# Ledger of designs, part 51: designed miniproteins, single chains, continued (3)

Each design is a single chain, and the fold is of that chain. pLDDT is the mean over its residues in the fold that is shown.

## One batch from the design tools (miniprotein)

Design m9869
Fold by ESMFold2-Fast:
Structure m9869 (fold): chain A 88 residues (1-88)
Amino acid sequence: TDDDIMRQIQQQAQQIANGYANDLERITGKNHRVTVDIIRDNDGNPYIRITITNDDGDRRTMTFPTVDEMNRNLGNIIDNARIQRQRS
């Protein structure tokens, strides 16, 4: 059912978000919180919204149409951050 599909998407997105938060903590030495919401537009299309908050109170929101797109985008951010830290 659609509800079962939405639960699977949320579980997969939450797992990716938890990994992202852990990677940010390792790279920055600061605690990061990532929350996941599955939301629908007026046409009923589902998308994944994440909210990232750091210890300084800075908040960022990102949206993704799929779990695969979320995983790719967040992976690229982490890889870039690791490269920048290594050069610093």
Scores: mean pLDDT 81

Design m9870
Fold by ESMFold2-Fast:
Structure m9870 (fold): chain A 67 residues (1-67)
Amino acid sequence: SMEKEKLRLEAAGYLAGLEARNKYTGEKVEPLLKPEEEIFGGMSMGTALRMTPEELSELAAEYIEKV
């Protein structure tokens, strides 16, 4: 479904472009990665598009913890 693909793209773009929050202060900080860059430590946007929003959310959280 095009709608599902759109949601995956939006999730990937949202997570990659999401304002990161400093886990210590709760302060919004600028995202480490932009949607047009490699996301989550080298994953291409094309790869992210094939993931579910839940999987993308988990990967984003894991990547943020490791940075």
Scores: mean pLDDT 53

Design m9871
Fold by ESMFold2-Fast:
Structure m9871 (fold): chain A 96 residues (1-96)
Amino acid sequence: SGTVTVDMIGDTIVATGSGITKEQLEAMAKALSEIPGVTEVKLYTSGDSGTIVAKVDPAVVTIEDIAEALSKVPGVTSVEIVSGSGNTGTIKATVE
């Protein structure tokens, strides 16, 4: 199993994954790109880890929207908002 930590601060989302496949990271990047108000998504992969960086409209996108989008990704078994609300926060997700 793997983990993904997502940090949202204003107009920027950074998701860092470890112990996850490239296909899982690509599915997460796709899910994030489909959220209304997400404008730019970049994916960087290395082996079983990677980073997704996304630009968002903070007036439209919330940490709760991100958590919901991630919960729909195949292989994601849990999603928790560990801190924050609105347009700032941290999410932890587990992937199998």
Scores: mean pLDDT 82

Design m9872
Fold by ESMFold2-Fast:
Structure m9872 (fold): chain A 84 residues (1-84)
Amino acid sequence: MISKEQLEEVRKRALEAAERVRRETGQDISVFMLAFGDEVDVVFLTRQPLSEEGRRALEEAARDLKEHAEKLGIKVNVSIVDVS
């Protein structure tokens, strides 16, 4: 079972990832999280088509987030959703 502190750390990292993409590409990314037991779904949502740079940055951020969470014993699934 994930602690509240571990969930907040995953949330913080997801928000940092979205902010990094915004700084690097200028694209605004919304973050949503759903937690089920010891598993967390993180959704990066964009209302604009991702540029090649934005897509690459988000994919890298998603990988980094997953690797960080794995060190905490948390299974994280990351989805990138374009609603444009």
Scores: mean pLDDT 79

Design m9873
Fold by ESMFold2-Fast:
Structure m9873 (fold): chain A 99 residues (1-99)
Amino acid sequence: MPIDEKEVEATLYLIGGVLALKAGDYETAIKWFEKAIEAAPDSVIAARAYLNLGIAYDKLGEYEKAIEYFQKAIELSRDKDPVLAEEAERYLEEAQKKL
C-alpha cells in the first residue's frame, strides 16, 4: 500500500503521545493524541490515538471522558482492526466499573 503522508504524521504524534503517557505526563500525552487524530481522523492510527486518549483520561480520574474515547476507538477500529476494538472494549469495561 502507498504510504499516506498524513498517516505518517499521525503515527509520529501517536508515538510522542505514548512516550509521554509512559512518562506519566498525561496532559502532554493528550495533546499529542489529539494531533494524531487531527492528522488522520478516519484511520486505525486515530482509533489507537482515541484508545490512548481514553487511557490518559482514566489515569487523570476523568472516567466519563475515558469511556467516551474508548467508545470512539471501538467505532473506528471494529471493521479495520478487530484486535484493537477488543482491547478498547476491555478498557471500556474496566473504566465503567470505576463509576
Scores: mean pLDDT 86

Design m9874
Fold by ESMFold2-Fast:
Structure m9874 (fold): chain A 125 residues (1-125)
Amino acid sequence: SLEDFEKRVKELMEEMKKAGEEKNREKLVEIVARFIQLLYEYLGLPVPSDEQARTIAQNLLDNVPSLLKLIEKVLPGGSEEEKKQLLRNIAEATLTALMGEKPDPRLVEIWAEFLETLIESVEKL
């Protein structure tokens, strides 16, 4: 269910915060890899292997600095709400591409919150 998915994602977000505080990049990669597998399972898509999921996770972490530069370029001096709305837009676009259809708004919100937590955790590394 969406509620079970949200609960598991929130648990992963708390582990991500800890990994960021510990400056443990490898632990962050593993947590993000688990999130990718959980998302694909929830969407009914073929679940990537542990190795594939780690590769996707590493690419996501490596692209965080580029995402931060994009946010600053698109929203120079933007408010926290404007930045969150941009993350929701990115989340909706990504989920639409993965699903081939418009995602549930609550799923978009969960993905956006995960992206915000990922960015904050990577900035602490």
Scores: mean pLDDT 86

Design m9875
Fold by ESMFold2-Fast:
Structure m9875 (fold): chain A 79 residues (1-79)
Amino acid sequence: AEEYIEKGKEYEAKGDYLKAGEYYEKAGKEYEKEGKYEEAAEAYERAAEMYRKAGAPMEKVLEAEVNAGLMRIKVALGL
């Protein structure tokens, strides 16, 4: 998961927001698999932010936001 966060940061620094979003989304999925729901939420939130900056299709933004929300719910439930 950390490798995908570093890739996301690299592309974000280059202004490639679409690729940055894709890597943050991959990080979110890996953190989710590890049961790291707080870190997964942060990664998905960052992916949504990058997708908005990239002018990506609304479906990509909404998917990342929904995934972030689901992770926040898991955190709130003590999962």
Scores: mean pLDDT 86

Design m9876
Fold by ESMFold2-Fast:
Structure m9876 (fold): chain A 55 residues (1-55)
Amino acid sequence: SMEEKLEELRKEAEELLKTKSIEEVNKIFADKAKELNIPEDEALRLYLEIMDKYS
């Protein structure tokens, strides 16, 4: 389901933010979202939620 894909992407992004630069996380996040076939709009919304939480 889309919800399961978004949760997987969220967990991976949160782990990457612990060790990687924002630029590297952005590239990996975008690539993973495409790999999981998540629409760009949904991926962007999730990304902004994560960034807001870790501000």
Scores: mean pLDDT 80

Design m9877
Fold by ESMFold2-Fast:
Structure m9877 (fold): chain A 61 residues (1-61)
Amino acid sequence: SKTDKILEIAEKIVEEARERGKVLSFDEAVQLAREYAKENGYKLSEEEIKLAAELAIMELE
């Protein structure tokens, strides 16, 4: 489902941020979400990509 893809992207952003050892801005998280979706061929709207980024930032806070 789209929800499963959004959650997968959020988890990957969290993993990436922890590996880099830095705080991500929302814009950086959105960019990472777009790149991951594109690399995996996920057809997500801009709003769904932003939701994945928001979920990742919330997890990191």
Scores: mean pLDDT 82

Design m9878
Fold by ESMFold2-Fast:
Structure m9878 (fold): chain A 68 residues (1-68)
Amino acid sequence: SAEEEAIREAAEILAATGHPEALAVAREVLRSPSLEEAIAILERALKTVTDPAVREALRRALEILRSV
């Protein structure tokens, strides 16, 4: 489905950073049962993550999920 593809793409963007914190968020996103939960996970991560590269990846991932 478009939702499953978007979730996978979002996780791939996070994993591509190579940051352990981003990899942990990517795993949570891949395990999420819905698009809504995946978005909530990314929004929550943006409130706690301070690394600029991870924050940029989180924003890009959110844009993909919100475009579905």
Scores: mean pLDDT 87

Design m9879
Fold by ESMFold2-Fast:
Formats: sequence, C-alpha cells, structure tokens
Structure m9879 (fold): chain A 69 residues (1-69)
Amino acid sequence: EVDEIIDEEAKKYNLPKEVRDALRAQLEEAGLTPEEARVVLESIVKTMLGEDIDVEELRKRALEIRKKK
C-alpha cells in the first residue's frame, strides 16, 4: 500500500512523522496506486529539500504513468 512505501522512504531519508503524514495525505488525495506512488514519491523527495509538495504535479505524474501502461 501507499502507506508502506511512504514509511520506507521516510526511514531512508529520516523524515519526521509530520512530513510522513503530509505525504500520505497528499498521495491518498491524488489517488495513486502503490506503484505510481513509488515513482512519484522518489521524484518529490528529491525536490522537496528545496520546495513544498505540489498535489497537482503529483496527479500529473500519475496520469503520465497510467498512459504509458
């Protein structure tokens, strides 16, 4: 599930609980599958060091992945 992917990435980057909860809520709102969430989350974590998470961009990335399938 998406929750498990977020927890795994949180451990990898030592993210605080508040950040984990925010990511979980945003990914759930975007309606991503676990596979889509993994790819998008990796990109978000890399850019998040300097920016806030954009839910609209998250949804856009999910749609791109679905179209490729």
Scores: mean pLDDT 64

Design m9880
Fold by ESMFold2-Fast:
Structure m9880 (fold): chain A 112 residues (1-112)
Amino acid sequence: SEEERRARYQATLATNQAAIDRLVQARPDMSPEEVENMRDGARASALTDAGASIEELKKEYERAKKNKNPVALGAVAYGADRLIGRATPEEQAELRKLRDEAVKYMEELDAQ
């Protein structure tokens, strides 16, 4: 259900953020930008693990592009790929496009 999915997302996000908090305490050498990118990546991963909808993945993709976050882009690509096997033929085309665009942008960031 949507309520169960939302609860799962929130629980996973809380667990991931707590793990990042512990890592930041152990590694004071990390820049604020590195920490923010890690938190954004954790949020994207929690969303995909909870079973993100196509619309949620699209919103996450736009945010990942704006923030130039390769971890979040990877999470979107992974989430889109996982949904392909359960999607209608029309949704499969949209998911493949989203996956391919996320991978391409991630590769473009790596090339810079």
Scores: mean pLDDT 82

Design m9881
Fold by ESMFold2-Fast:
Structure m9881 (fold): chain A 73 residues (1-73)
Amino acid sequence: GPVPDAPPGFKIRPATEEVVERFRELGRLLAVRQGKSPEDIQRAEELGEEAGKYFIDGDLGKAALAVREMIAV
């Protein structure tokens, strides 16, 4: 049947790490959807991760710049 509980090996993560992971995933999904190369997909993931870190630190200017670069990949 469906698993009602967290999967085996699930770890509780800081909310900050979850936000960073979501930004990285967004970068990957955008690049994959656009048919980008594996190199460009990796770059988009790295820019997403950087944007998430700046967002958590409250550096919204750097976060916005990283998001713009991520979208431009």
Scores: mean pLDDT 75

Design m9882
Fold by ESMFold2-Fast:
Structure m9882 (fold): chain A 82 residues (1-82)
Amino acid sequence: SELKKIIEKIKEKIEKIYEENPDWTRDEFIDKVIEEIEKIFPEKYKEVKDLIIEELEKLKKDKSLTREELKEAIIEILEKYE
């Protein structure tokens, strides 16, 4: 499906952002992820995009999560929408 391909592309981009920016704070990392998600989803999937971003904003607020745990949680959220 188109949605599955979009989510696969986002997951690949997130892994790349994580690996290429080891010096970024957790907040810098998640802000970049949210920025990329905002750009990637077509208007047709606005509702799915908005739900994903809402979940990511909630994750960002949870300051107990490490940068690695945050990345893993983001991937898990995305996989729910495949």
Scores: mean pLDDT 87

Design m9883
Fold by ESMFold2-Fast:
Structure m9883 (fold): chain A 97 residues (1-97)
Amino acid sequence: MLTQKKQIIQKILQLTGKTSEEIIQAFRITDTNGNGYLSKEELLDVLKILSEGKLTDEEIESLVNEIIQVFDVDGDGQLNYLEFVKELQQLEEEEKN
């Protein structure tokens, strides 16, 4: 059974067609300040890169808003992508069981 966080991660994997490792690397490259968080603007940019034109700007914005809503526990409008990475790694382990 998938949590809401894992459901959003699965949706990103399906819509972008990227591997978990590719998504993790893109997030790390985009985190220019190294604090483990991505702003809404940075998250929009990384998802545009990952989607490679498969998603419209409107679809990317909707997905970013959904991600922030689910993962923004601090209410600062930023994604804690280290938490995202942890949930993604757990989802991959669950796929084997």
Scores: mean pLDDT 76

Design m9884
Fold by ESMFold2-Fast:
Structure m9884 (fold): chain A 84 residues (1-84)
Amino acid sequence: MEIIERARELIKEAKELAKKAMEEEDPEKAEELLKKAEELIKEAEELLRKAREAGDEEGALELEIEIGVVYILIGVAKLLLKKK
């Protein structure tokens, strides 16, 4: 499904950006990476809503779980950034 595939790509990219932000020593660069990750995950949430409207409950549930994991990673990265 095109919507699910696009959302998974965005989730994967957001997850990679969040992980890079956690490893980034420069606070400004870490903030830029987190901002990009949040923008991508918001786009993935929009696609999740469209998947639900299309009746793909299974694909939508999978996306919701993956999006939740990325939000946890972003939250951890923000906490680490605050301590720098």
Scores: mean pLDDT 82

Design m9885
Fold by ESMFold2-Fast:
Structure m9885 (fold): chain A 69 residues (1-69)
Amino acid sequence: MEMVRVRIVVPKEAVVEVVQAIFKNGGYILDMRTLPDGKVEIIAEVPKSAVEELKRLAEENGGSLEVLP
């Protein structure tokens, strides 16, 4: 299965939901840090097929998802 690296930025309150969705879809977390504005940046490897679901989830929670090169 093709894996892609994604950068997800979400409000702190959305972190648990996003992390659970990453693991449920067979992804794993590479890094997680709190940004100066209180949002959390999550770097993860996820199946390419999971990207649209995770992007939707991030956007519904006032965040964003970017596929990294």
Scores: mean pLDDT 85

Design m9886
Fold by ESMFold2-Fast:
Structure m9886 (fold): chain A 80 residues (1-80)
Amino acid sequence: NNLIEAGDYLFLAYQALKEGDIEKAKEYLEKAIELLKKFNSEEAQKAIEYLKKALEALEEGDIEKALEYIKKAAEYLSQM
């Protein structure tokens, strides 16, 4: 189930960030985005938007902002 797998990757990304593993978190976020691209829904598009913002925040070193964007993406996943 692509939706459950996407949610699992968001959780793994969140845990990786709490452990300070930025590169692993980025890999999990990219995997979640690829899975979510298979859904043609407004909620999936919003989740992808927030995950891309999370990746941008991580490139800037803003872990707190990345975590907030991951939470926003998870909210949209729960509506799918």
Scores: mean pLDDT 86

Design m9887
Fold by ESMFold2-Fast:
Structure m9887 (fold): chain A 66 residues (1-66)
Amino acid sequence: MKHLEELLGRVNAAVDEAKEKGALTPEVEKKVGELVEKMLNAKTKEEQEKLAEEAIALLEEAMKKS
């Protein structure tokens, strides 16, 4: 539980930063939401970490384009 909470915290921090920078478009929000849902349903900690990293990378890429 704590590991998944930590990953969610990291993703939420990146989401908040993207909102602040005006980079959180509906398309980005949908893709991040899909990755978070997959992360919550992932069978292994390794899969959870990879999905969290993908969500954060997507948000960082969106922020760089804004």
Scores: mean pLDDT 81

Design m9888
Fold by ESMFold2-Fast:
Structure m9888 (fold): chain A 65 residues (1-65)
Amino acid sequence: SHLEKARKLVEEAKKAYDEGNKEQSIKLVIEAAKHLKQAINDGADLKDVLEVSGEAGEVAEKIVK
């Protein structure tokens, strides 16, 4: 599902950030956001979408600091 893909992309973004690759990390966050939008269109649970979106936002916040 797109929700599952978004979760994996957020985990990959966290790993890229931890490895010092901010550019790759933000690209993965943007890709995760695209999959989250598709998950909403496909009728995914809104609570699950918001939880994954929150984790993606936490990664993005770390990148801009």
Scores: mean pLDDT 84

Design m9889
Fold by ESMFold2-Fast:
Structure m9889 (fold): chain A 78 residues (1-78)
Amino acid sequence: SDLEKGREYLKKGAEAMIAGNYKEAADLFEKSADWFEKAGYYGEASVAYRVAANAYRQAGDTEKASELEKKADELEKK
């Protein structure tokens, strides 16, 4: 269930990125990462946080991007 939600938000985020809706994509990728983390899929969560960070940078939110990159680094250690 939690893993399925992570996958669904990842798909929605990718669709938003293709459409050029970077802020929406960033929010969706962050939700995907949160669901993967909740499911215990720390590798998938780390990747999703890095993808969200890239989308936040493209949306002009460099502070949020840096925050999520640090969170991804911490999850890589698990």
Scores: mean pLDDT 87

Design m9890
Fold by ESMFold2-Fast:
Structure m9890 (fold): chain A 55 residues (1-55)
Amino acid sequence: MEEEIRKQRLEVGASLLKTTDLSIGDIARRVGYRSVSTFTRDFKREFGVSPAEYR
């Protein structure tokens, strides 16, 4: 599916949230998002919690 790339980016973001002390903004940029807001919404849709709650 076309969404598979987005899911892969979000999975990498989830891994970085658990394995690093990077800020949510830094993780969002590293996985290809220009906006932490967009990353947060996509992440919450896929994982059911915000990146801040996941951390």
Scores: mean pLDDT 77

Design m9891
Fold by ESMFold2-Fast:
Formats: structure tokens, sequence, C-alpha cells
Structure m9891 (fold): chain A 60 residues (1-60)
């Protein structure tokens, strides 16, 4: 179904987002760049919330 396909697409998008931001955040932490860590965490949370809202709309 279109709903199931979209959920799979969103799950894949989330996995890519998680990997990308975990790598960037760890790098920033290793460099002691606390401001960059906070910026990346905020950016990740915003993108995660968008994916979550889309998934919630599809699952209903």
Amino acid sequence: SPEQEKLKELAEEYEKLLIEYNEKIEEARKNGDEEKVKELEKEFNEKYQEIKKQAEEVEK
C-alpha cells in the first residue's frame, strides 16, 4: 500500500539521519566544540520531529 511504502521510506530517512548526525556530533564533541554539538542536536531534533509527524499521519 502507499501508506506502507511511505512508512518504509520515512524509516530509511530516519536511519540515514541518525547515522549522519551521530557521526557529526561525535566529531564535534571530540573537538570540544560545545556550540556545534548544541547546533547539531537542535538540527537533528527538528528533522526527527518532521519525520515523526509524517509517520504519525500515515499510521492513522
Scores: mean pLDDT 84

Design m9892
Fold by ESMFold2-Fast:
Structure m9892 (fold): chain A 79 residues (1-79)
Amino acid sequence: GEDLIALAERLREALVPEVEKVDPTAAQQVKDHLDRAIEAARAGNREEALLHITRAVKHAQDALGTDKTGELVAKALGQ
């Protein structure tokens, strides 16, 4: 559970500020999905947490493009 919480928090730090520069509405969607991922992970619901992480990344891809989103995700993963 803690591993997914840490990942969602790092994704929030990496993705939200960059998405907000382009599309504040999309940034709110990314933030909302990552906040829901953290809640699901805390509740022990790994499947729901992963679904929300996936949706947050998709919203970021729609705003920033695949390459930039991939770089930010790699940064959040410590790569």
Scores: mean pLDDT 87

Design m9893
Fold by ESMFold2-Fast:
Structure m9893 (fold): chain A 73 residues (1-73)
Amino acid sequence: KLEELVERIRQARERRLQLSGGAREEAQHEYNTLVVQLVNLMIEEKVSLGTLDSIFPGEAAREIMEAIKEFAK
């Protein structure tokens, strides 16, 4: 399940970057929703946030970590 969410997030992130104008807003909303689902799953399963570096390479890991920090206050 974690792997499935990771793949969906990668796809949504790529879609968001490839789109412009109004379509980008819908893609951004989908991306945000998936990130929230990932945060909830990680909290429930007690998965370390440090694993994100091994799951998401480079900038994607940092971007997701920023979002998670906001939700896991």
Scores: mean pLDDT 71

Design m9894
Fold by ESMFold2-Fast:
Structure m9894 (fold): chain A 59 residues (1-59)
Amino acid sequence: TDEKLQALGKAASTLSEKEQKAVLMHFVAGRSLREVAEALGVSEKTVRRYLKKAEELAK
């Protein structure tokens, strides 16, 4: 897989279960923020926060 996806996967070990699910559903499964939010039972704003945290950890 893409090196960026591998870096995100490694960062996922530091993420909570919900944050890991958000990363996998959006970046691996290609689901929209809305679809991820509905699947996790949170707001799109919360999903965006989870994804931003994962990206910062992948730096």
Scores: mean pLDDT 75

Design m9895
Fold by ESMFold2-Fast:
Structure m9895 (fold): chain A 67 residues (1-67)
Amino acid sequence: MSKEEVLKKIEELGREAVLAYARGDYDKAIELLKKALELAKEHGLPETAAGFEKGIATVEKEKKAKE
């Protein structure tokens, strides 16, 4: 996969995760963020990976607060 294709896929996963979170579907949001994190790690994007790790932690914390 090219760098451009990877970045586009990460952007799409991030947008889908935001929409899932907005709907209260925290499990789906976490799933999508984890997929984006894996792509970022596989393709040597440490800053992007750190961003998604923080995003996952935030959604997991919110899910626990709403349970």
Scores: mean pLDDT 82

Design m9896
Fold by ESMFold2-Fast:
Structure m9896 (fold): chain A 107 residues (1-107)
Amino acid sequence: MEEKEIETNVELDEENQRKVEETFKEVATPELKESVEEVLKKAVDKASQFLSSLGYGANVKIKIEKKDEEYVVTLELEMKTAKGETKKNVEEIRKKAEEYLKEKEEK
């Protein structure tokens, strides 16, 4: 398998968003680029907007694996919370992220 791993900080700046987009363009085939890139871009953009609205810093790690004629894209989101609140905050943020994505899905 051919593997590309991309790590970027999710911040309120547009520069990090562009880096994710440009790097994805370089690893995707022209045929897959339009479909997969738009879905990935929307997912990353919505997640970063949600996290920035909460004031949390996060690292987004994008893993792209080439499997013959298929690409498997995995998004890993790493957040840091205050000491002693990690489990509760992670679960609550997960639920709120899911609700936020549903609300922003053509609504």
Scores: mean pLDDT 54

Design m9897
Fold by ESMFold2-Fast:
Structure m9897 (fold): chain A 91 residues (1-91)
Amino acid sequence: DAVAEARARAEADKAAHPDEISVAAEQVDADTSAVAIVTPEGITLYLTLQRGGSAVQGSEAGPEMKAPGALTKAREAGQKELHVTSTPLPA
């Protein structure tokens, strides 16, 4: 499960860097990546992004309300890995 792997990597990175926003991306296939973000406050977001345009699946709802900027970090990580341009992430 790429989402679970991305989550585990982001949580491990947060343990090493507790004062930073931690971002991890795990590639599922050539066109799909799972992205996890963990904030210093311990809020975690999960997204699935497709190359060339659209997020395939939404994120966990509750934590998103407490992580300003985390969605932007997920977009930046996904855009770097997948060359996504100007496509907004779904909620």
Scores: mean pLDDT 53

Design m9898
Fold by ESMFold2-Fast:
Structure m9898 (fold): chain A 84 residues (1-84)
Amino acid sequence: MEVFTKTVTDPESGVTITITADRERREFSVDISGPAPLTDEAAEAFRKAVLDAIDAAGYTPEERERLRQAIDAFVEGLRNTPPW
């Protein structure tokens, strides 16, 4: 299996993000742990880490753009969700 795993911890927010991309199985998973809502810095670090992982896993430019849009929407949802 071609599996790429990347872990990023944002020291400012305490958020830890683990990204796993499995090209053979065509699976992409993201695990997020830490305080909510995400800071702008943590959200941008998350977005960048996921895009870097997608690039490293060898997705096509079209696949990357599609995944980027989905991730941007997900991150915006997390930032705008009340902690309550």
Scores: mean pLDDT 65

Design m9899
Fold by ESMFold2-Fast:
Structure m9899 (fold): chain A 80 residues (1-80)
Amino acid sequence: MSGEELLREAERLVREADRLLREATTDEQLREAIRLAERALRLAVEALRVGPKELVLEAIGVALRAIGLVTEARLRLGLR
């Protein structure tokens, strides 16, 4: 997978995690949002390592959004 493909998939997963988190009414949905956001974060970090320099700011943006979603979902679950 190229850096561009990694970033594209990370962006898709962040959008899915954000949508799921906003619509979440159960702990299971919050856990799924965390799983999607953590996967997005891993892909964004890999894109930073592999991808061209032009993608750096976009990849950082995706990573920060993913961290924010994980944090929000964990707080809603009462996790430390």
Scores: mean pLDDT 84

Design m9900
Fold by ESMFold2-Fast:
Structure m9900 (fold): chain A 61 residues (1-61)
Amino acid sequence: MMSEEEFLAFASEVGKEMKRLNASEEQEREALRILAEYFAGRLSAEEAVRRLKELLDEVRK
C-alpha cells in the first residue's frame, strides 16, 4: 500500500508534468478535486493515483 509520503511525491511529479504540458484550468481543477477527495478519506491512495494517471494521459493528448 502506498504511503502518504509516496503519494505526495507522485502528486508533485504529476503537478510538474501538467504545468510543463500547459494543462487547462479544468484539468488543474480536476487534479485538485482528486487530491481533496484523497485527503477527505473518500479515495484510497491507489484510486487517487489511478485517477491522476488517467488525467495526465488526457493532458498528453
Scores: mean pLDDT 81

Design m9901
Fold by ESMFold2-Fast:
Structure m9901 (fold): chain A 56 residues (1-56)
Amino acid sequence: MTLEELLRRGGTELGTRLHLLGLDDVVARASELVRQGRYEEAKRVLAEALLAAEAA
């Protein structure tokens, strides 16, 4: 599994946690960025969302 696949797969689990926190927009943004191949922006968005999820 490559970093790209891990990032996309991680989005599923992270998406569930973010959904429970009411951050659906963040999930949608990150998923679209990854789908479009904009990994740097997606990583930044996902990192911020992951930090928020860890704090919850």
Scores: mean pLDDT 64

Design m9902
Fold by ESMFold2-Fast:
Structure m9902 (fold): chain A 71 residues (1-71)
Amino acid sequence: MLKQEAVESLRTLARQARKDPELQPLAKKLDEYAKKVEEASDKDTPKILEEAQKEMDKLMEEIKKKKEEAA
């Protein structure tokens, strides 16, 4: 994947997440990773995307837990 395509995808996901009040932490992290990929080389992009996926999974689990506590 080209760095430019990865940045665009992450920014698009962040934009969508910003529309949902529950997903604000995800939107922030997606923007952070988009900037990190933009600053990185194409070679480093897959590793950054792997780190992003792990962080997103953790945040989604935390959101799910808070949702269960609110119910």
Scores: mean pLDDT 76

Design m9903
Fold by ESMFold2-Fast:
Structure m9903 (fold): chain A 59 residues (1-59)
Amino acid sequence: NENADLILKNLKEAGVPEELLNEARRLIEEGRSREATELLRREAPEAFLEGLKKALEEA
């Protein structure tokens, strides 16, 4: 859950729209983290890659 907040924060900084971030957060809270990841990767692949890179550096 802490990791989810960190990832979502980095994705927001990378430019993922708030609408997509809200949907991803909902999916993660429901235990559907894989679907959230697929959604972000499909709809915002470049921002997702940047956000993941930042999350790895902060972890």
Scores: mean pLDDT 75

